# Designs tried in a protein design run: designed miniproteins, single chains, continued (5). Part 20

Each design is a single chain, and the fold is of that chain. pLDDT is the mean over its residues in the fold that is shown.

## One batch from the design tools (miniprotein)

Design m16666
Fold by ESMFold2-Fast:
Parts: sequence; structure tokens; C-alpha cells
Structure m16666 (fold): chain A 97 residues (1-97)
Amino acid sequence: SLEEIIEKVKKLIEEQPGLKNAKARLSENKRQIFAEAEAKNTYVENLYKLREEIMKIPGVSGVSSLVEGKLLSENLKEKIPEGSKIKFVIYLEDEAI
């Protein structure tokens, strides 16, 4: 169910020791999940790994990550500033809806 996907997304973000204040909600059209967290002690590479884990959830077709409204850097060793807002747009497969 969509609720189970949302719970799995939130849990994956909550399990990241370098992130805090995880939230997840369904979009109004039920085609995306909007998730967010705040950077505590994390690097770009950790966010790419988190995207890979979210992509493993059945019903997920894509994941985009934004840090302070900007697309995720290609520099894997870049540290995300503490307190930065991280947003995930998680795209759902048609069969998940």
C-alpha cells in the first residue's frame, strides 16, 4: 500500500545517523512521496546511498534529492552543511497507486 511505502521511506531516513527530523507525506495526486530531513553530519555520498536504498522499495520508480532547493552535487566527498534542509521527491510506479 502507499502507506507502507511512506512508512518504509521514513524509516530509511530515520535510520541515517547523519540526518535528523525525518518527515514523509504523500503528494495530493498520490504519484509522489515528499520526504524531508535536516543534515546533522552527512556527506553527498551518504545521500546517494540513501537514494539507492529508497529505490529498492517495491513501488518506487525514481528518487530526486534536493539540498536547500538545489540538485545534489556530483562531488561525493562534499560535506552537507549542518542544518541544511534535504528534500526527496520519490516517484511511484503506476501499479503502486
Scores: mean pLDDT 86

Design m16667
Fold by ESMFold2-Fast:
Structure m16667 (fold): chain A 83 residues (1-83)
Amino acid sequence: MDAEIAEGVAQIMMAVGKLALRKGDPEGAVELYTKAVDILEKALGPKHPAVADAYRGLAEAYRASGDEETAEEWQKKADEMAK
């Protein structure tokens, strides 16, 4: 996949995921952010800033779903990339 196209598609998925969280659909948000992570990691590599943003979105989605342990794992991954 073209990296620029992949990033654009993932950004749309993250925006829809954020909307899902606002609507009270954390499970839908987890699915969308998980897809965004997969696309961005494959296109840009796991250390790209866009991947860190997707990890933070996934952490928030898991926290909203009540899975605090999984949320903390994704948050730690995002924080490690911000070093």
Scores: mean pLDDT 82

Design m16668
Fold by ESMFold2-Fast:
Structure m16668 (fold): chain A 82 residues (1-82)
Amino acid sequence: SPVIEEIIKEVEKLIEEGRRIFEETGDVEEPLKLLEKAEEKIKILIGLVESSTSFDKTPYLKKAEELLKKIEELRKEIEEKS
C-alpha cells in the first residue's frame, strides 16, 4: 500500500530527526515532540493495516513494532540524560 509505505517513511524520518537534534544540540523538548508525532503516525498505520483485507499484514505489523521499539529506546535515552 502506497499510503502505508509513506507513513513508514515519515515515521523513520521523524525518529532520525529527533535523534539528530538530541545528539547535536542536547535539546529534549523538540525530539520528544517529534517522537510523539511518530507514535501517532504508527497508531494510524496499525489501524490501516488491521482494517485491510487485501494484503499480508505480518510484515507491516512487524515494522510498526520495530519502529515503536526505536521510539521507546530513544525516548528513554532522552529522559535519562535530560
Scores: mean pLDDT 83

Design m16669
Fold by ESMFold2-Fast:
Structure m16669 (fold): chain A 79 residues (1-79)
Amino acid sequence: SSIEERMKEIEERIRKIMEQLLEHGSPEDLERALEILRDLQARLAALVAQGGSQEEILKEMERALEELEKVLEAALKAS
């Protein structure tokens, strides 16, 4: 479905952001990115446990992606 396709797209984008942060980011940038991913994992686990919708899961993933993109943008500007 379109939701599953969007989730896969977000997963791939997050992977690429983490690769770029490992190459170009500071230890502090990487720590912030890992914090965002840890918080996302906790929120997704809570949503699954509570019977949350695929739409709610996608929304949390999109929020985490936006935060990670801002970390990458700041890291690249600092370099």
Scores: mean pLDDT 87

Design m16670
Fold by ESMFold2-Fast:
Structure m16670 (fold): chain A 87 residues (1-87)
Amino acid sequence: LSQMQLDVSRATGYILRGIGLAVTAQITAARLRAQGDEAAAQAAVDAYRAAAQKALDEAIKYAEKTGFTSGALKARDNVEKMLDDLR
């Protein structure tokens, strides 16, 4: 249905945003660490983690409206693991 399709689209958009933020954190942390700035790398990871969690919370909110939360929850777990591996 039209409303369900809109909620699925929004959930998917927020999942992709969360993943994109985690990938950007990996690139930014690697660059800063290559420059020897571990403190800046850690601060960047923490900032991207906060932004990614906010995006994934919105993804879960819209996924709950569809009754299909597994994809959003799995994306959250994968992003959290990616960001934890950068600490």
Scores: mean pLDDT 85

Design m16671
Fold by ESMFold2-Fast:
Structure m16671 (fold): chain A 105 residues (1-105)
Amino acid sequence: SRQAILDALDAEYTPQWEEMERRGAAPLEKQQFAGVARAEYLVRTAPEEYREEARAVLEEARRLAAAGESAVPLAARAELRLRKALNPDAPEEWVARAEEIAEKL
C-alpha cells in the first residue's frame, strides 16, 4: 500500500536526514533532499505510478542545485539515485551528471 511505501521510505532515509540536521544543512537544501529521496524511493518501488512526479522533483532539484542551494553529498547522492531510477537503461542520462557532481565535491 501507499502507507507501507511511505513507512519504508522513512526508515530508509531517516539516517541521511539526521546527518544533514547534525551538519546544519540549510532548510532549502534539506527540503530538496527530502523531495528527491521520496521521489527516488517511490519510482524505484512503483515506476509507472510515480515516474512523472519523480521527473518534476528532479527538475526542481536541478534548479536548486544551479542556484547553489545543494552542495551536500547526501543531496547529490539522492539526485543520482533518482536519475538512475528514471533511466535505468540509459547510463548516459546520469553518468555525465555523476561526473559533474564528483567534480564539485
Scores: mean pLDDT 63

Design m16672
Fold by ESMFold2-Fast:
Structure m16672 (fold): chain A 70 residues (1-70)
Amino acid sequence: SSSLEQFLEWMEKKKQELLATTDPLERVRLLQESLRFGYEAMQTADKEEQKIIWEKINELVELHERLLRA
C-alpha cells in the first residue's frame, strides 16, 4: 500500500538521520518520532504489513541501542 511505502521511505530517512547525529537528545527525539509513526501505521495495517512495520521499528531500536553502547 502507499501508506506502507511512505512508512518505509520515512524509516530509511530516520535511520540515516540517526547515523548522522552525535547528539543523544536528537537520537531520543528521532526514536520517539519513529515509534509514534510506527504505532499510527500499525493501527490501519493488515497482519503482513504489521510484521514489516514491526521489523523496521525493531531494526531502528537495535541501531539506537548499539549507538548508545559505542
Scores: mean pLDDT 81

Design m16673
Fold by ESMFold2-Fast:
Structure m16673 (fold): chain A 83 residues (1-83)
Amino acid sequence: SMLEELKRELDEEFQRAKKEIENAYKYYGFSKAKEVFNEHLRRMAERVRKAAEQMTPEEVLEAIRLLNEKFDELSKYLKYLEK
């Protein structure tokens, strides 16, 4: 289904985001890590927006819940790096 495909794509994007944020922090510092973080948030949000056009209201709510979970986890990771 579109929702299952979106879940897979969000998981893959999340793993890429975490690695790219870590590498940006390691080599360029927090400011660059935050920039990379914002780029991945934008990509994930756009992916959900496009997929939502082909979903039921219930699937859209689940997609938003998954997006928020990924946002929260990346935000916690970024906050961890800030200290």
Scores: mean pLDDT 86

Design m16674
Fold by ESMFold2-Fast:
Structure m16674 (fold): chain A 93 residues (1-93)
Amino acid sequence: SMKEELEKLFEKAREGDGEALREATKIIVDAAYGEVPVEWAKRALDAILEATPSKEEQIEMLESLLERLKSVPTEEAKELAKYIEEKLKELKE
């Protein structure tokens, strides 16, 4: 099923698999443009964060992604930006 395929993808992304990380990144982009559910992008983002070994690198990645999302004029991009802002707040505490 598509749900089982997504869960396997996110599991491989958490392990740092390069192809899975690229596909997870694509899910984030597709969700920002309203092509897939934003809930999938939140899970993809969490998987990428878990694969990122340092807090400093996690913060840099999230800040970069947040800046890029500001240029995307969708409600999905706005929702993702709020999710990222919350993660950044937790990481900087």
Scores: mean pLDDT 85

Design m16675
Fold by ESMFold2-Fast:
Structure m16675 (fold): chain A 87 residues (1-87)
Amino acid sequence: HMLDAMKKFMEEMARYNKKLFEAKTNDEKIAIVKEMMEKMKAFADEHPSMSGILEGMFRIMMDQMKKEYPEIADELDKMEAEFKEHL
């Protein structure tokens, strides 16, 4: 069930978002976002029809994170480029 897979994926992303809020250093935040990106890549590989939606979601997420954590914006830009290259 695609909807069940999406629900599980969104719940996992919510858990990563909590870890991100708890992270105290830029290196920790970067590591967490990279883990989120790898999870999104894995989901895209399992559900290729969703790749366009996942690219859009990742872009929105990155834009929001850059606004909240401008000190790591350059690293987030690199991750966004890497995710697009994967798709």
Scores: mean pLDDT 81

Design m16676
Fold by ESMFold2-Fast:
Structure m16676 (fold): chain A 56 residues (1-56)
Amino acid sequence: SIDDIQRELQRVQQQISSQLSSASNRGSVSDDQQDQINQLSDRASRLNMELIRMRR
């Protein structure tokens, strides 16, 4: 459902925020963190595209 996708998107956004907060506290982004942020960003993009399609 649309609600399920929206909840998943919020969870992914919270995970991105957590990774960025951790990197900020360290003063740098590790390669592993950058890869995880990229994967989460790609997932968020796909979820947003699915929401747009479902709302049309």
Scores: mean pLDDT 81

Design m16677
Fold by ESMFold2-Fast:
Structure m16677 (fold): chain A 81 residues (1-81)
Amino acid sequence: SLEDQIANLIKAASEVLDEESLKKFTEALKKVLEYVKQGKYEEAIEVLEETKKWFEETEKDKEKLNTAILYLDLVKHEIES
C-alpha cells in the first residue's frame, strides 16, 4: 500500500537525512498520503514537486539530495500508476 511504502521510505530516509531535512520529508509524505486518501491526486503531486524543489534549492550534500529526490519520485510513480 502507499501508506506502507511511505512508512518504509521515511525509515530509510532517517538513515541518510539530517533532522531538519527528515522533518520536511516526513511532513510532506504525510500530507501526500492525506491528499491521496481524499482523492486529491493533483494536490498530492504538487506537494511532492514542491518538496523536491525545496531539496534541490537547500540540500548541498549530493547523496542526501539524490536519496530524497529518488524517494519522492518513487511516491509520485506509485500515485500515477
Scores: mean pLDDT 87

Design m16678
Fold by ESMFold2-Fast:
Structure m16678 (fold): chain A 73 residues (1-73)
Amino acid sequence: SREAAWRVLLESERASLLSAGEAVDPAPPSEELLARYVERVLTEAVEKALSKKLKEEEFKKLLEEYEARRKKA
């Protein structure tokens, strides 16, 4: 999973920095990595939501068509 991979990478870098020294806070790249990860996750979430919404609307159309045929029969 891309999201799991990004989290593992971010956690691994943070752990490495902390292990090098107790007073070492996350390096600037960690903030940039987080921002890029969030942007990618948001983009994928939007695309998934659109796809799901379209499928639900199509399913509702099929149900109405089925009920119309059932009432005619």
Scores: mean pLDDT 58

Design m16679
Fold by ESMFold2-Fast:
Structure m16679 (fold): chain A 80 residues (1-80)
Amino acid sequence: MKLLVTTQDGREVEVELDDSMSPAQAAIEVARALGLSDELAQKIAESVEGLDVDNALGAAVMAAGKISELTGVRIYVSKI
């Protein structure tokens, strides 16, 4: 599926997620698309894995929430 990730500072990034991706993999893809370091991407993936998330879209939304908490920048995810 394709997701549009938008930030409050005006960045827009398209992310392609497979339904076969784990929640942790989906979280890493969102973090990388936003230009976060591999260390931060891993921390976000671990945070999402600790949450009971069973699909890639849910993982992407949770990852956006965690990135928003860590960076102070609001991040929105929508399916396109």
Scores: mean pLDDT 77

Design m16680
Fold by ESMFold2-Fast:
Structure m16680 (fold): chain A 103 residues (1-103)
Amino acid sequence: KREEALREMIRGVKAYEEGNYKEAAEHFLKAARLFLESGDLRGAATALQFIADALYKMGKKEVAEKIRELARKALESVDAGDFETARKYVEEGIELAEKALKE
């Protein structure tokens, strides 16, 4: 799963560089889910930061800022060894990203 998550991150970066921000966000969202499934909470939170950047470029600034803050809190929770709290922030960020991409 980690290799698949990294491939999705690479696909997202390529789409982002081409200005295809919705496609980029969809790839980063898939990566975030794959990282979460493998227990890589740092990877999932990092993918959420990339989703926030793509959503910001799409003009979805408010939800992008919320996801960026959730990613920051998740990383801080991981650094503190609070993996349950980190997981909750990651799950909330993924849910917000899914909603934003369906609008």
Scores: mean pLDDT 90

Design m16681
Fold by ESMFold2-Fast:
Parts: C-alpha cells; sequence; structure tokens
Structure m16681 (fold): chain A 80 residues (1-80)
C-alpha cells in the first residue's frame, strides 16, 4: 500500500546510481501496489510513454521522471 510506495520513493532517492531499467521497474512495482485498476493502468501507461520518449531521444529515463511517476502513484494510492 502507501507505506510500500513511500519506501520505493526513498530507495530511489537514496540510490541515484540506479540504471534507467531499475528506475522503470521501481515505478512499475509502485503501480502494482495501487488497488484501483484505472489508476494502476494510468501510471503504467505514463511510465511506458516516458521510457519510450527517452529511448527516442537517445537518453535514459531520468531520476526526476521516475520520482514524478512514483509521487503520482503515491497520490493515487492515497485517494482510496
Amino acid sequence: GIEEIEKIIEYLRENPELSDEERLELVLKAADLIPNVTSYAGVKLRAIGLAFDAELAGRPLTKEEALELLEYALELAKRE
């Protein structure tokens, strides 16, 4: 639930050396903790879109982009 998403956010903040693949996996893991199927799908689609945009631009998914997605997942989980 909420506490697990907050721990994922803290882990990402404490480990800036994580790869873009690892950052994306943390976002997807947080999305899996959202019980509302529509909100869960929204977070996953947004994460895929940002990862695709980063790939097209020839850059990794940034820590800031991953943190924004995690904060969005946390907000959706709190709206239960």
Scores: mean pLDDT 72

Design m16682
Fold by ESMFold2-Fast:
Structure m16682 (fold): chain A 101 residues (1-101)
Amino acid sequence: MSLEEILDLLLTTDRETLLRLLRLGYRILDRLGLEPPEPFDPEASVDELASRLLRLFGYLFDELGKRLFNVEVFDHRDPEQVAAAIEALTAELNQAEAELA
């Protein structure tokens, strides 16, 4: 699954789905010992929630990529590294989803 496919899916979600995905992302941050890029705000507009969600998942993607390849800067141009980071983020999302069910 490409990042564009994930972004397209996110842009079609309602407020409740955006809030659920944000909660999953914050759960992943906590599990990984990462500081959140911005505070959780459930009263934000749908547009702001979508923007925050994109920033949060972009941050998680980069941090997981750095950890997988033990690098200080994640190389978005390496298709093998990008694919592995997407797989790792998907696994973290599935785990967080199971924990919140």
Scores: mean pLDDT 72

Design m16683
Fold by ESMFold2-Fast:
Order: C-alpha cells, then sequence, then structure tokens
Structure m16683 (fold): chain A 104 residues (1-104)
C-alpha cells in the first residue's frame, strides 16, 4: 500500500540524523511509488527541494509536511478529480519553493 509506504517514510524521516539519510529515504520511496506518475513527480520535486536545504530540521519539516499532504490526497478515491487537483496544487507549491531558493 502506498499509504503504508508514506507512513513508514514519515516515521523514518523523523528519526533521520543527516540530510543524506532524508534524501536516501525519499529516493527509496520514489522507487516504490514509480508506477503512480503524480505521486512520483511530487516525490521527485520534494527530493530536489530537500537537496537545496542546509538545515536538518527544516528539511525534516518540509519532507514530513509534503508526505502528510500526499496522505491527505490519498484519502480521496483514485478517480476523484479533487485528488488530482490536490496533487497538482502540491506540485505547484513545491515548484514555487524550489524557485524561491534558486532566486535567493
Amino acid sequence: SIIELLEKAIEEIERAETLEEILDLLEKLREEVKDDPLIKNTIDLLIELVRKLTDLEEAKKVAIDTLKELLEALKLPKDDVKRTVHLIGLTLQLIGDILDLELK
């Protein structure tokens, strides 16, 4: 279950002691969700965002908050337009956050 994979990733990220551990956990999650393009694309953007961060606690918060938003979207049926809209909104937010860091 993708839900179980996301819940496990959140718990493991909360225990991570380095940025490298967070990135490794997200890369592992990316491989597990590769068959769902919207979820995979969200994880790909999250990995890119976390790679630009230098503070461990900020990286944990960003990763956990994003994965919790994915969990909320997954409470909706797969064919629900609202789920697709939620995932697109999350993707656009991550793109905006990445661009903000690039322009600083």
Scores: mean pLDDT 83

Design m16684
Fold by ESMFold2-Fast:
Structure m16684 (fold): chain A 102 residues (1-102)
Amino acid sequence: SKEELLKLLDRVENHVGMAVSSARGGDFETADAHLSQAYRDIDNIGKLAKPIVGDQGVDLVNQIRSHLDDLRTHLQNGDFVGAEDSYQQIIDSINQLRELVS
């Protein structure tokens, strides 16, 4: 449902934010746990996306996954400038996907 898709987007946003916060605090184990949860939630979004938000929505899901990969790499390298850029791109794609659900 549209409501389920929106709830999963809220979960991805929350987990990504928690991952960045935990990594900045030096807690990389907690950061990795939150990133793993974000990946599981985006996979579930991917399974629901096409019939609800069409091909444009599927493209945005793929963009979020790509930016999650970039975020993980930047956090692993201690590149918090790159991590902030990847984080903002994830949030922008989530917001675009929310607009398609509406």
Scores: mean pLDDT 89

Design m16685
Fold by ESMFold2-Fast:
Structure m16685 (fold): chain A 74 residues (1-74)
Amino acid sequence: EKEKIKKELEELEKRLEKLAEEARELGDDVSAEELRESAEVVRKALKEGKKLSPADASRMVGAVIRHIGDELDK
C-alpha cells in the first residue's frame, strides 16, 4: 500500500511535468507555472516520504483540469 502510493506519486510527477511543457507550448504560461509548481510539490513529498495534503492534491487536480480546458479551445 505505501509502495503503491509512492509509485502513483512518481507517475503523477512525470505527468505534471509533461502537462506543464504542453501548456508552455500552447502559450498558457499560467497553467504551465501551476503544473510545474504541482510537480515540485510531488517531488518534495517523494523525497521526504511525506503524503500530499488534501489541499495540495486538490490544487494539482485543478491545474490539470484547467490545462485540459485550454486544449479544448484549440
Scores: mean pLDDT 72

Design m16686
Fold by ESMFold2-Fast:
Structure m16686 (fold): chain A 68 residues (1-68)
Amino acid sequence: SHLDRFLEVMERILPSLSEAAAEALRAVAAEMKRTGQPPSSAQMRAFYARLTPAQGELLLAVAREVNA
């Protein structure tokens, strides 16, 4: 499911995030659990914009592994 893969990506990147970024990511996961829907593209774009370039690259790499 979208949620299961999102949670796997989240768990792998959480140790590399700031507290603020980690909290934002957990909030997205909580919303997905509440609604059963993926977050909107606009919400995800806004979240990604808050990450450092290195965190964004790590997120992309982990997402590629999880979705392979």
Scores: mean pLDDT 76

Design m16687
Fold by ESMFold2-Fast:
Structure m16687 (fold): chain A 77 residues (1-77)
Amino acid sequence: SDETVEELLKKLEELEKNPSEEKGKEFLEWLATVASQLSEEQKERLRKKLEEIIKNSKSETVKLYARLALHELELSD
């Protein structure tokens, strides 16, 4: 549902604002639970946001969890 993607995007925003391993792990755990339920359109929205974060973030922690999340999305396909 759109709610699921919006909540994932919200968790990514929280991770970008306050980089932490705890928030990164929380995001990955939730993504792993819902990834198979996401439509291709929803997965594409997440992939684009994650790729933007990997390219532009100044936080190594944020980049690490964004890369792990991108990998999780690829595994769900």
Scores: mean pLDDT 81

Design m16688
Fold by ESMFold2-Fast:
Structure m16688 (fold): chain A 85 residues (1-85)
Amino acid sequence: SDDDKLDGESLKKLLDSVLYDQENNQYNGYLITSIDDYIDYYKDDPELVKLLREVKLAHENRTPVDEFKKIVDKLKEEIDKLIES
């Protein structure tokens, strides 16, 4: 739906922002709160919730950028499936 497309694009922009902060070795508590909002929004999609929780945990644990990017890329693939359905 158009709503799923807008929400998915907004989430992808949020993920680009968190990746930028990770690359600059910055912790962003606002991004963590935003990810929690998306976890609640997508609560009926267990795979998307799992990947959102993995991104949250990786950011909180200061995971190396290359590993963090892999987690973000997996989440973006699941978002693209929602947008194109």
Scores: mean pLDDT 79

Design m16689
Fold by ESMFold2-Fast:
Structure m16689 (fold): chain A 79 residues (1-79)
Amino acid sequence: MPIDPFPEDSPRYRGKDGKIFNSPGDAYNYIREEILRNKRIFVDPETGELKVVGKDGKVFPSLSEAIEHEFEKNFTEVP
């Protein structure tokens, strides 16, 4: 059987804005949409690499790394 990284029985997560998510996957999708909505993705003209700017101005080399960093730093497990 494939491993489900976001099982339904996972604890809920709360973001810094107080929004509740029923799974890590939902939180990841929310972060991804926030990044896209705020136009925080750009291409480095020197290297041609796609990069993502965090809300604190920190630059990440990929969208997945930016999402993981925001999830780890900004989301708290709740019962």
Scores: mean pLDDT 72

Design m16690
Fold by ESMFold2-Fast:
Structure m16690 (fold): chain A 94 residues (1-94)
Amino acid sequence: SLQDKLKSLLTYAEIIVDWARRRKLPEEVIEKLEEILKLLQEATKAPKEQWPELLRKVKELVEEVYEMVKEIDPALAQALKEFLEYVEEIIKEA
């Protein structure tokens, strides 16, 4: 279901935040990733009609974090690119 896809995306975000903390990435990166996590938590509790707005904010933050990390952690940058594809899929289906 689309709800299951959103919950999987939330789990993936939790993994990405843990990865960034374990690698001691800049605090600004961690703060933006935590904001992504909070928006996804909000989306899981929100009516489906609100998902496109919340997920567009997630998309913008993911794109910002990608630019910040692409030269310092290419593996995390690749994970964020894949994460972004999942976000776009949910927006398209919502």
Scores: mean pLDDT 86

Design m16691
Fold by ESMFold2-Fast:
Structure m16691 (fold): chain A 65 residues (1-65)
Amino acid sequence: SELEKAVAAFERELMEKSLAEYDKIQKEVAGLKPEDKQTTFEKLTSAMTKKIMAEREEFLKKLEG
């Protein structure tokens, strides 16, 4: 269905963007001191997750009509 294709395309884009951001976060964190890596990684991944959820909610609202 059109809805399934639209959702699949959106989810694929979010997944690709998430993987790219995750890779960037890991590379940024790799330059930090060992004791700072976990806290910074958690902070950055938490922020990324919140943005993804907000974008998904907005996409779902656009499907209403």
Scores: mean pLDDT 81

Design m16692
Fold by ESMFold2-Fast:
Structure m16692 (fold): chain A 70 residues (1-70)
Amino acid sequence: SSRAKSEQLIEEGEKYAKEGRLDEAIRAYRESIRASGGRDRRSLTNLASTLMLAGRSDEAFELMERLAEL
């Protein structure tokens, strides 16, 4: 299911982030967001935080605006 796929991708993203593999974490969280139809608050929050750590602040702010609409 799309929910199970989204949850698996969040777990992968969290693992990559803990390993300092920020680009892989970003990719996993983006895939999770796509699987959930763009409304998965946990994936959006994790992606925004990881983008900030990666120095991609403009992308992070765009996602934070999306979070405010949920």
Scores: mean pLDDT 82

Design m16693
Fold by ESMFold2-Fast:
Structure m16693 (fold): chain A 90 residues (1-90)
Amino acid sequence: GAVRATGLLMLLLAAQVEVELGGSVEEALARVDAAGEELVRLARENGAAHLEPAIREAVEALKEAIAARDIEAANAALKRLAALLDEILA
C-alpha cells in the first residue's frame, strides 16, 4: 500500500542522488538527509525502530561517499539502505 509506495519513492530519490554524484554534491546531500529522515519515520511507523541505528549509519556512509565523490562507496551504502527498507516493509 501507501507505505510501500512511499518507501519505493524514497529509494528512487536515493538512486537519483547516486546518479547526481557527478553534479551538485550540496543538493545530493540534502536529498539523502530528507530520504534518511523519512526512512527512520517509516521504521518507527512499522514497528522497526530497532533498525534506526543501521539506517542512520547507512545514511552517514552515503553522505560521506557523496562528499568524497566515491561512486563505489555510494552504491554500497545505497544497497544497504534498500535492504533496510525491504526489512521495514516485511
Scores: mean pLDDT 73

Design m16694
Fold by ESMFold2-Fast:
Order: structure tokens, then C-alpha cells, then sequence
Structure m16694 (fold): chain A 97 residues (1-97)
């Protein structure tokens, strides 16, 4: 799994097309999600899957799904973030990608 991620990083770094670079990053996050799922860290796996889906096409529904996953993780860490703040940060990251 780590070897697959490293290969995708190398291919992504050589890719000049921004859209294709996002596809490589999405695949890396899908592999990370699978790794966390195998370790029993289901909330982290869900967050990485949601992030991968967002990178392949931003929609309101996908942004909300990622924000909910991030909110659940933050609450487990004893944080109390505002869901709307998480959404705004995700939208900003998507706009910059």
C-alpha cells in the first residue's frame, strides 16, 4: 500500500494538468481510507473517502459529507468546531485546488 501511494505521488508530481493531478491525489486518499479501514479507524477512513470524492468533482452534497466526517472526528478529539466553519474551509480549499 505505501509503495502504491509513493508511485502515485511521483506520477502526480510529473502531471502538468491540474485536473489529472487532483485525480492522483484522490486515488492517494482512497488508498489511505482503505489503510485506515483495515486498522479499524473507520471515522478517518470515512473522512479520506469523502475528501477523495470531493477532489474528483465538488458538489454541495460532497462538501457537506466531508464536513460532517471532519466534524465527527473533531468531536472525538474533544473539540467543538462549528460545522459551517468546516464547510467554509473545505470550499476555500476546493477553490484553491
Amino acid sequence: MEEEIEKLKEEGAKEKDKKKRLEYLAEIYRLKAEEYEKKGELDKAEAYRALAELLTGATEEKIERLAEAAYKLAKKEGLNPELEEIKERIEEMVAKA
Scores: mean pLDDT 71

Design m16695
Fold by ESMFold2-Fast:
Structure m16695 (fold): chain A 61 residues (1-61)
Amino acid sequence: PQRISIDQFGDQVRQQLLDAGVDPDVADQLTRQIRDDLQRNQDQVFQTVDPDTGQTRYDVT
């Protein structure tokens, strides 16, 4: 698993919300809340990509 920044994770979450049809202002608010929570908890985000399926998984610790 590769460590990614909270900002990179937030960008991925925002894109997922937009793709799901969430309003941009709501997506921005939710993404900011997630970034703030991760930073406050001193959480680290790790990204893993399955080489066979290309599926991306995120782990927060």
Scores: mean pLDDT 80

Design m16696
Fold by ESMFold2-Fast:
Structure m16696 (fold): chain A 72 residues (1-72)
Amino acid sequence: SGEELLKEGKYEEAFEEFKKRADQMTPEEYVLMGEAARKAGKPVEAINFYTRAIKAGADRERLLQAVRELQA
């Protein structure tokens, strides 16, 4: 699974597995996808998924900080 790949440090593979489920994601799954994208060296995709997580109800303050760090 994407979560297992992320745990094993296979960030590119984790990101691709999460992408297969993009149409049916919880706020927590958007955060995991953003984290996978960030660690895979995809900051634009990471910002995109963190922003979607915020809109879906995830921790706005924490994720806004992560987005600002990626934009700097």
Scores: mean pLDDT 76

Design m16697
Fold by ESMFold2-Fast:
Structure m16697 (fold): chain A 111 residues (1-111)
Amino acid sequence: GPTVTASGGGTVAPGQSVTAKITATGIKGGTVGLGLVGLLPNGNHVPVGAKVIPGSGTHEATVSGTVPAGATAVVASAGEGGAGGFGEAAALGRAGGGGSGTGKALAATVV
């Protein structure tokens, strides 16, 4: 799967805006989704925001959204969707096209 790094999210509280720069490398599909998800204490992920970018290789995007209630962290995710635009669904922890890979990194600390 892709290697993911994230920066710029800092320290945030639930209900606040979060903005993070997400870099994904090693994309081997026709589409990548770069997203932010809130991590709940039970391990569930809540979508915060996403961008879908065509092409392979290295991709970078700034993604913003609102920190969900009960989140303990905001995680950056990259998902490979292949042909057909499933990259956003993969980045948000949903099933996307055959052969999809997912990478994750901490984007912001929640207090």
Scores: mean pLDDT 71

Design m16698
Fold by ESMFold2-Fast:
Structure m16698 (fold): chain A 97 residues (1-97)
Amino acid sequence: SELVERARAIAPEIRTEAEKEAAVRELLREEVRRLAREDPELFRELARELAERADLVSPVALETARAVLEALLEAAREVGDEEVVRLVEEALRRLEA
């Protein structure tokens, strides 16, 4: 995964585990925003798949799933994809239940 490789490259510069997690979340947001702009069809398909599978996430992966869905929501709002906004908001509500 290119995202994981980029996260590993910056890890030595980051002092705390919390800072590493924040950096990974920021890289995820940047990549998702780029995808939404450059390939809206792929972005929409990924958002749909991830939203549909939100209920299948284990408790250990819950925080990661939430971060991914939040990144998708922000990107969808920026590009004005109201269908993806609706799907991701519904998935986030199910994770909070």
Scores: mean pLDDT 74

Design m16699
Fold by ESMFold2-Fast:
Structure m16699 (fold): chain A 67 residues (1-67)
Amino acid sequence: GSYPAAHVMVVRLGEWAQEHGLLDLGLELTAVRDGVATLRALRPLSDEVVAAMSEVTGAEIRQVLVE
């Protein structure tokens, strides 16, 4: 993926998380491929949160499990 696309996703996720009080999720973008963004979070994300992030980023969201 291009640097601009990943940067836009990070910015949009940060703004969305701030607006929804979810900054403590510790969201980390680990990979972007073919419209799929892979995210690591400190806690499991709900389906509603994943759907909202998908709409904001324009990408399919895949979550990596963190203990």
Scores: mean pLDDT 71

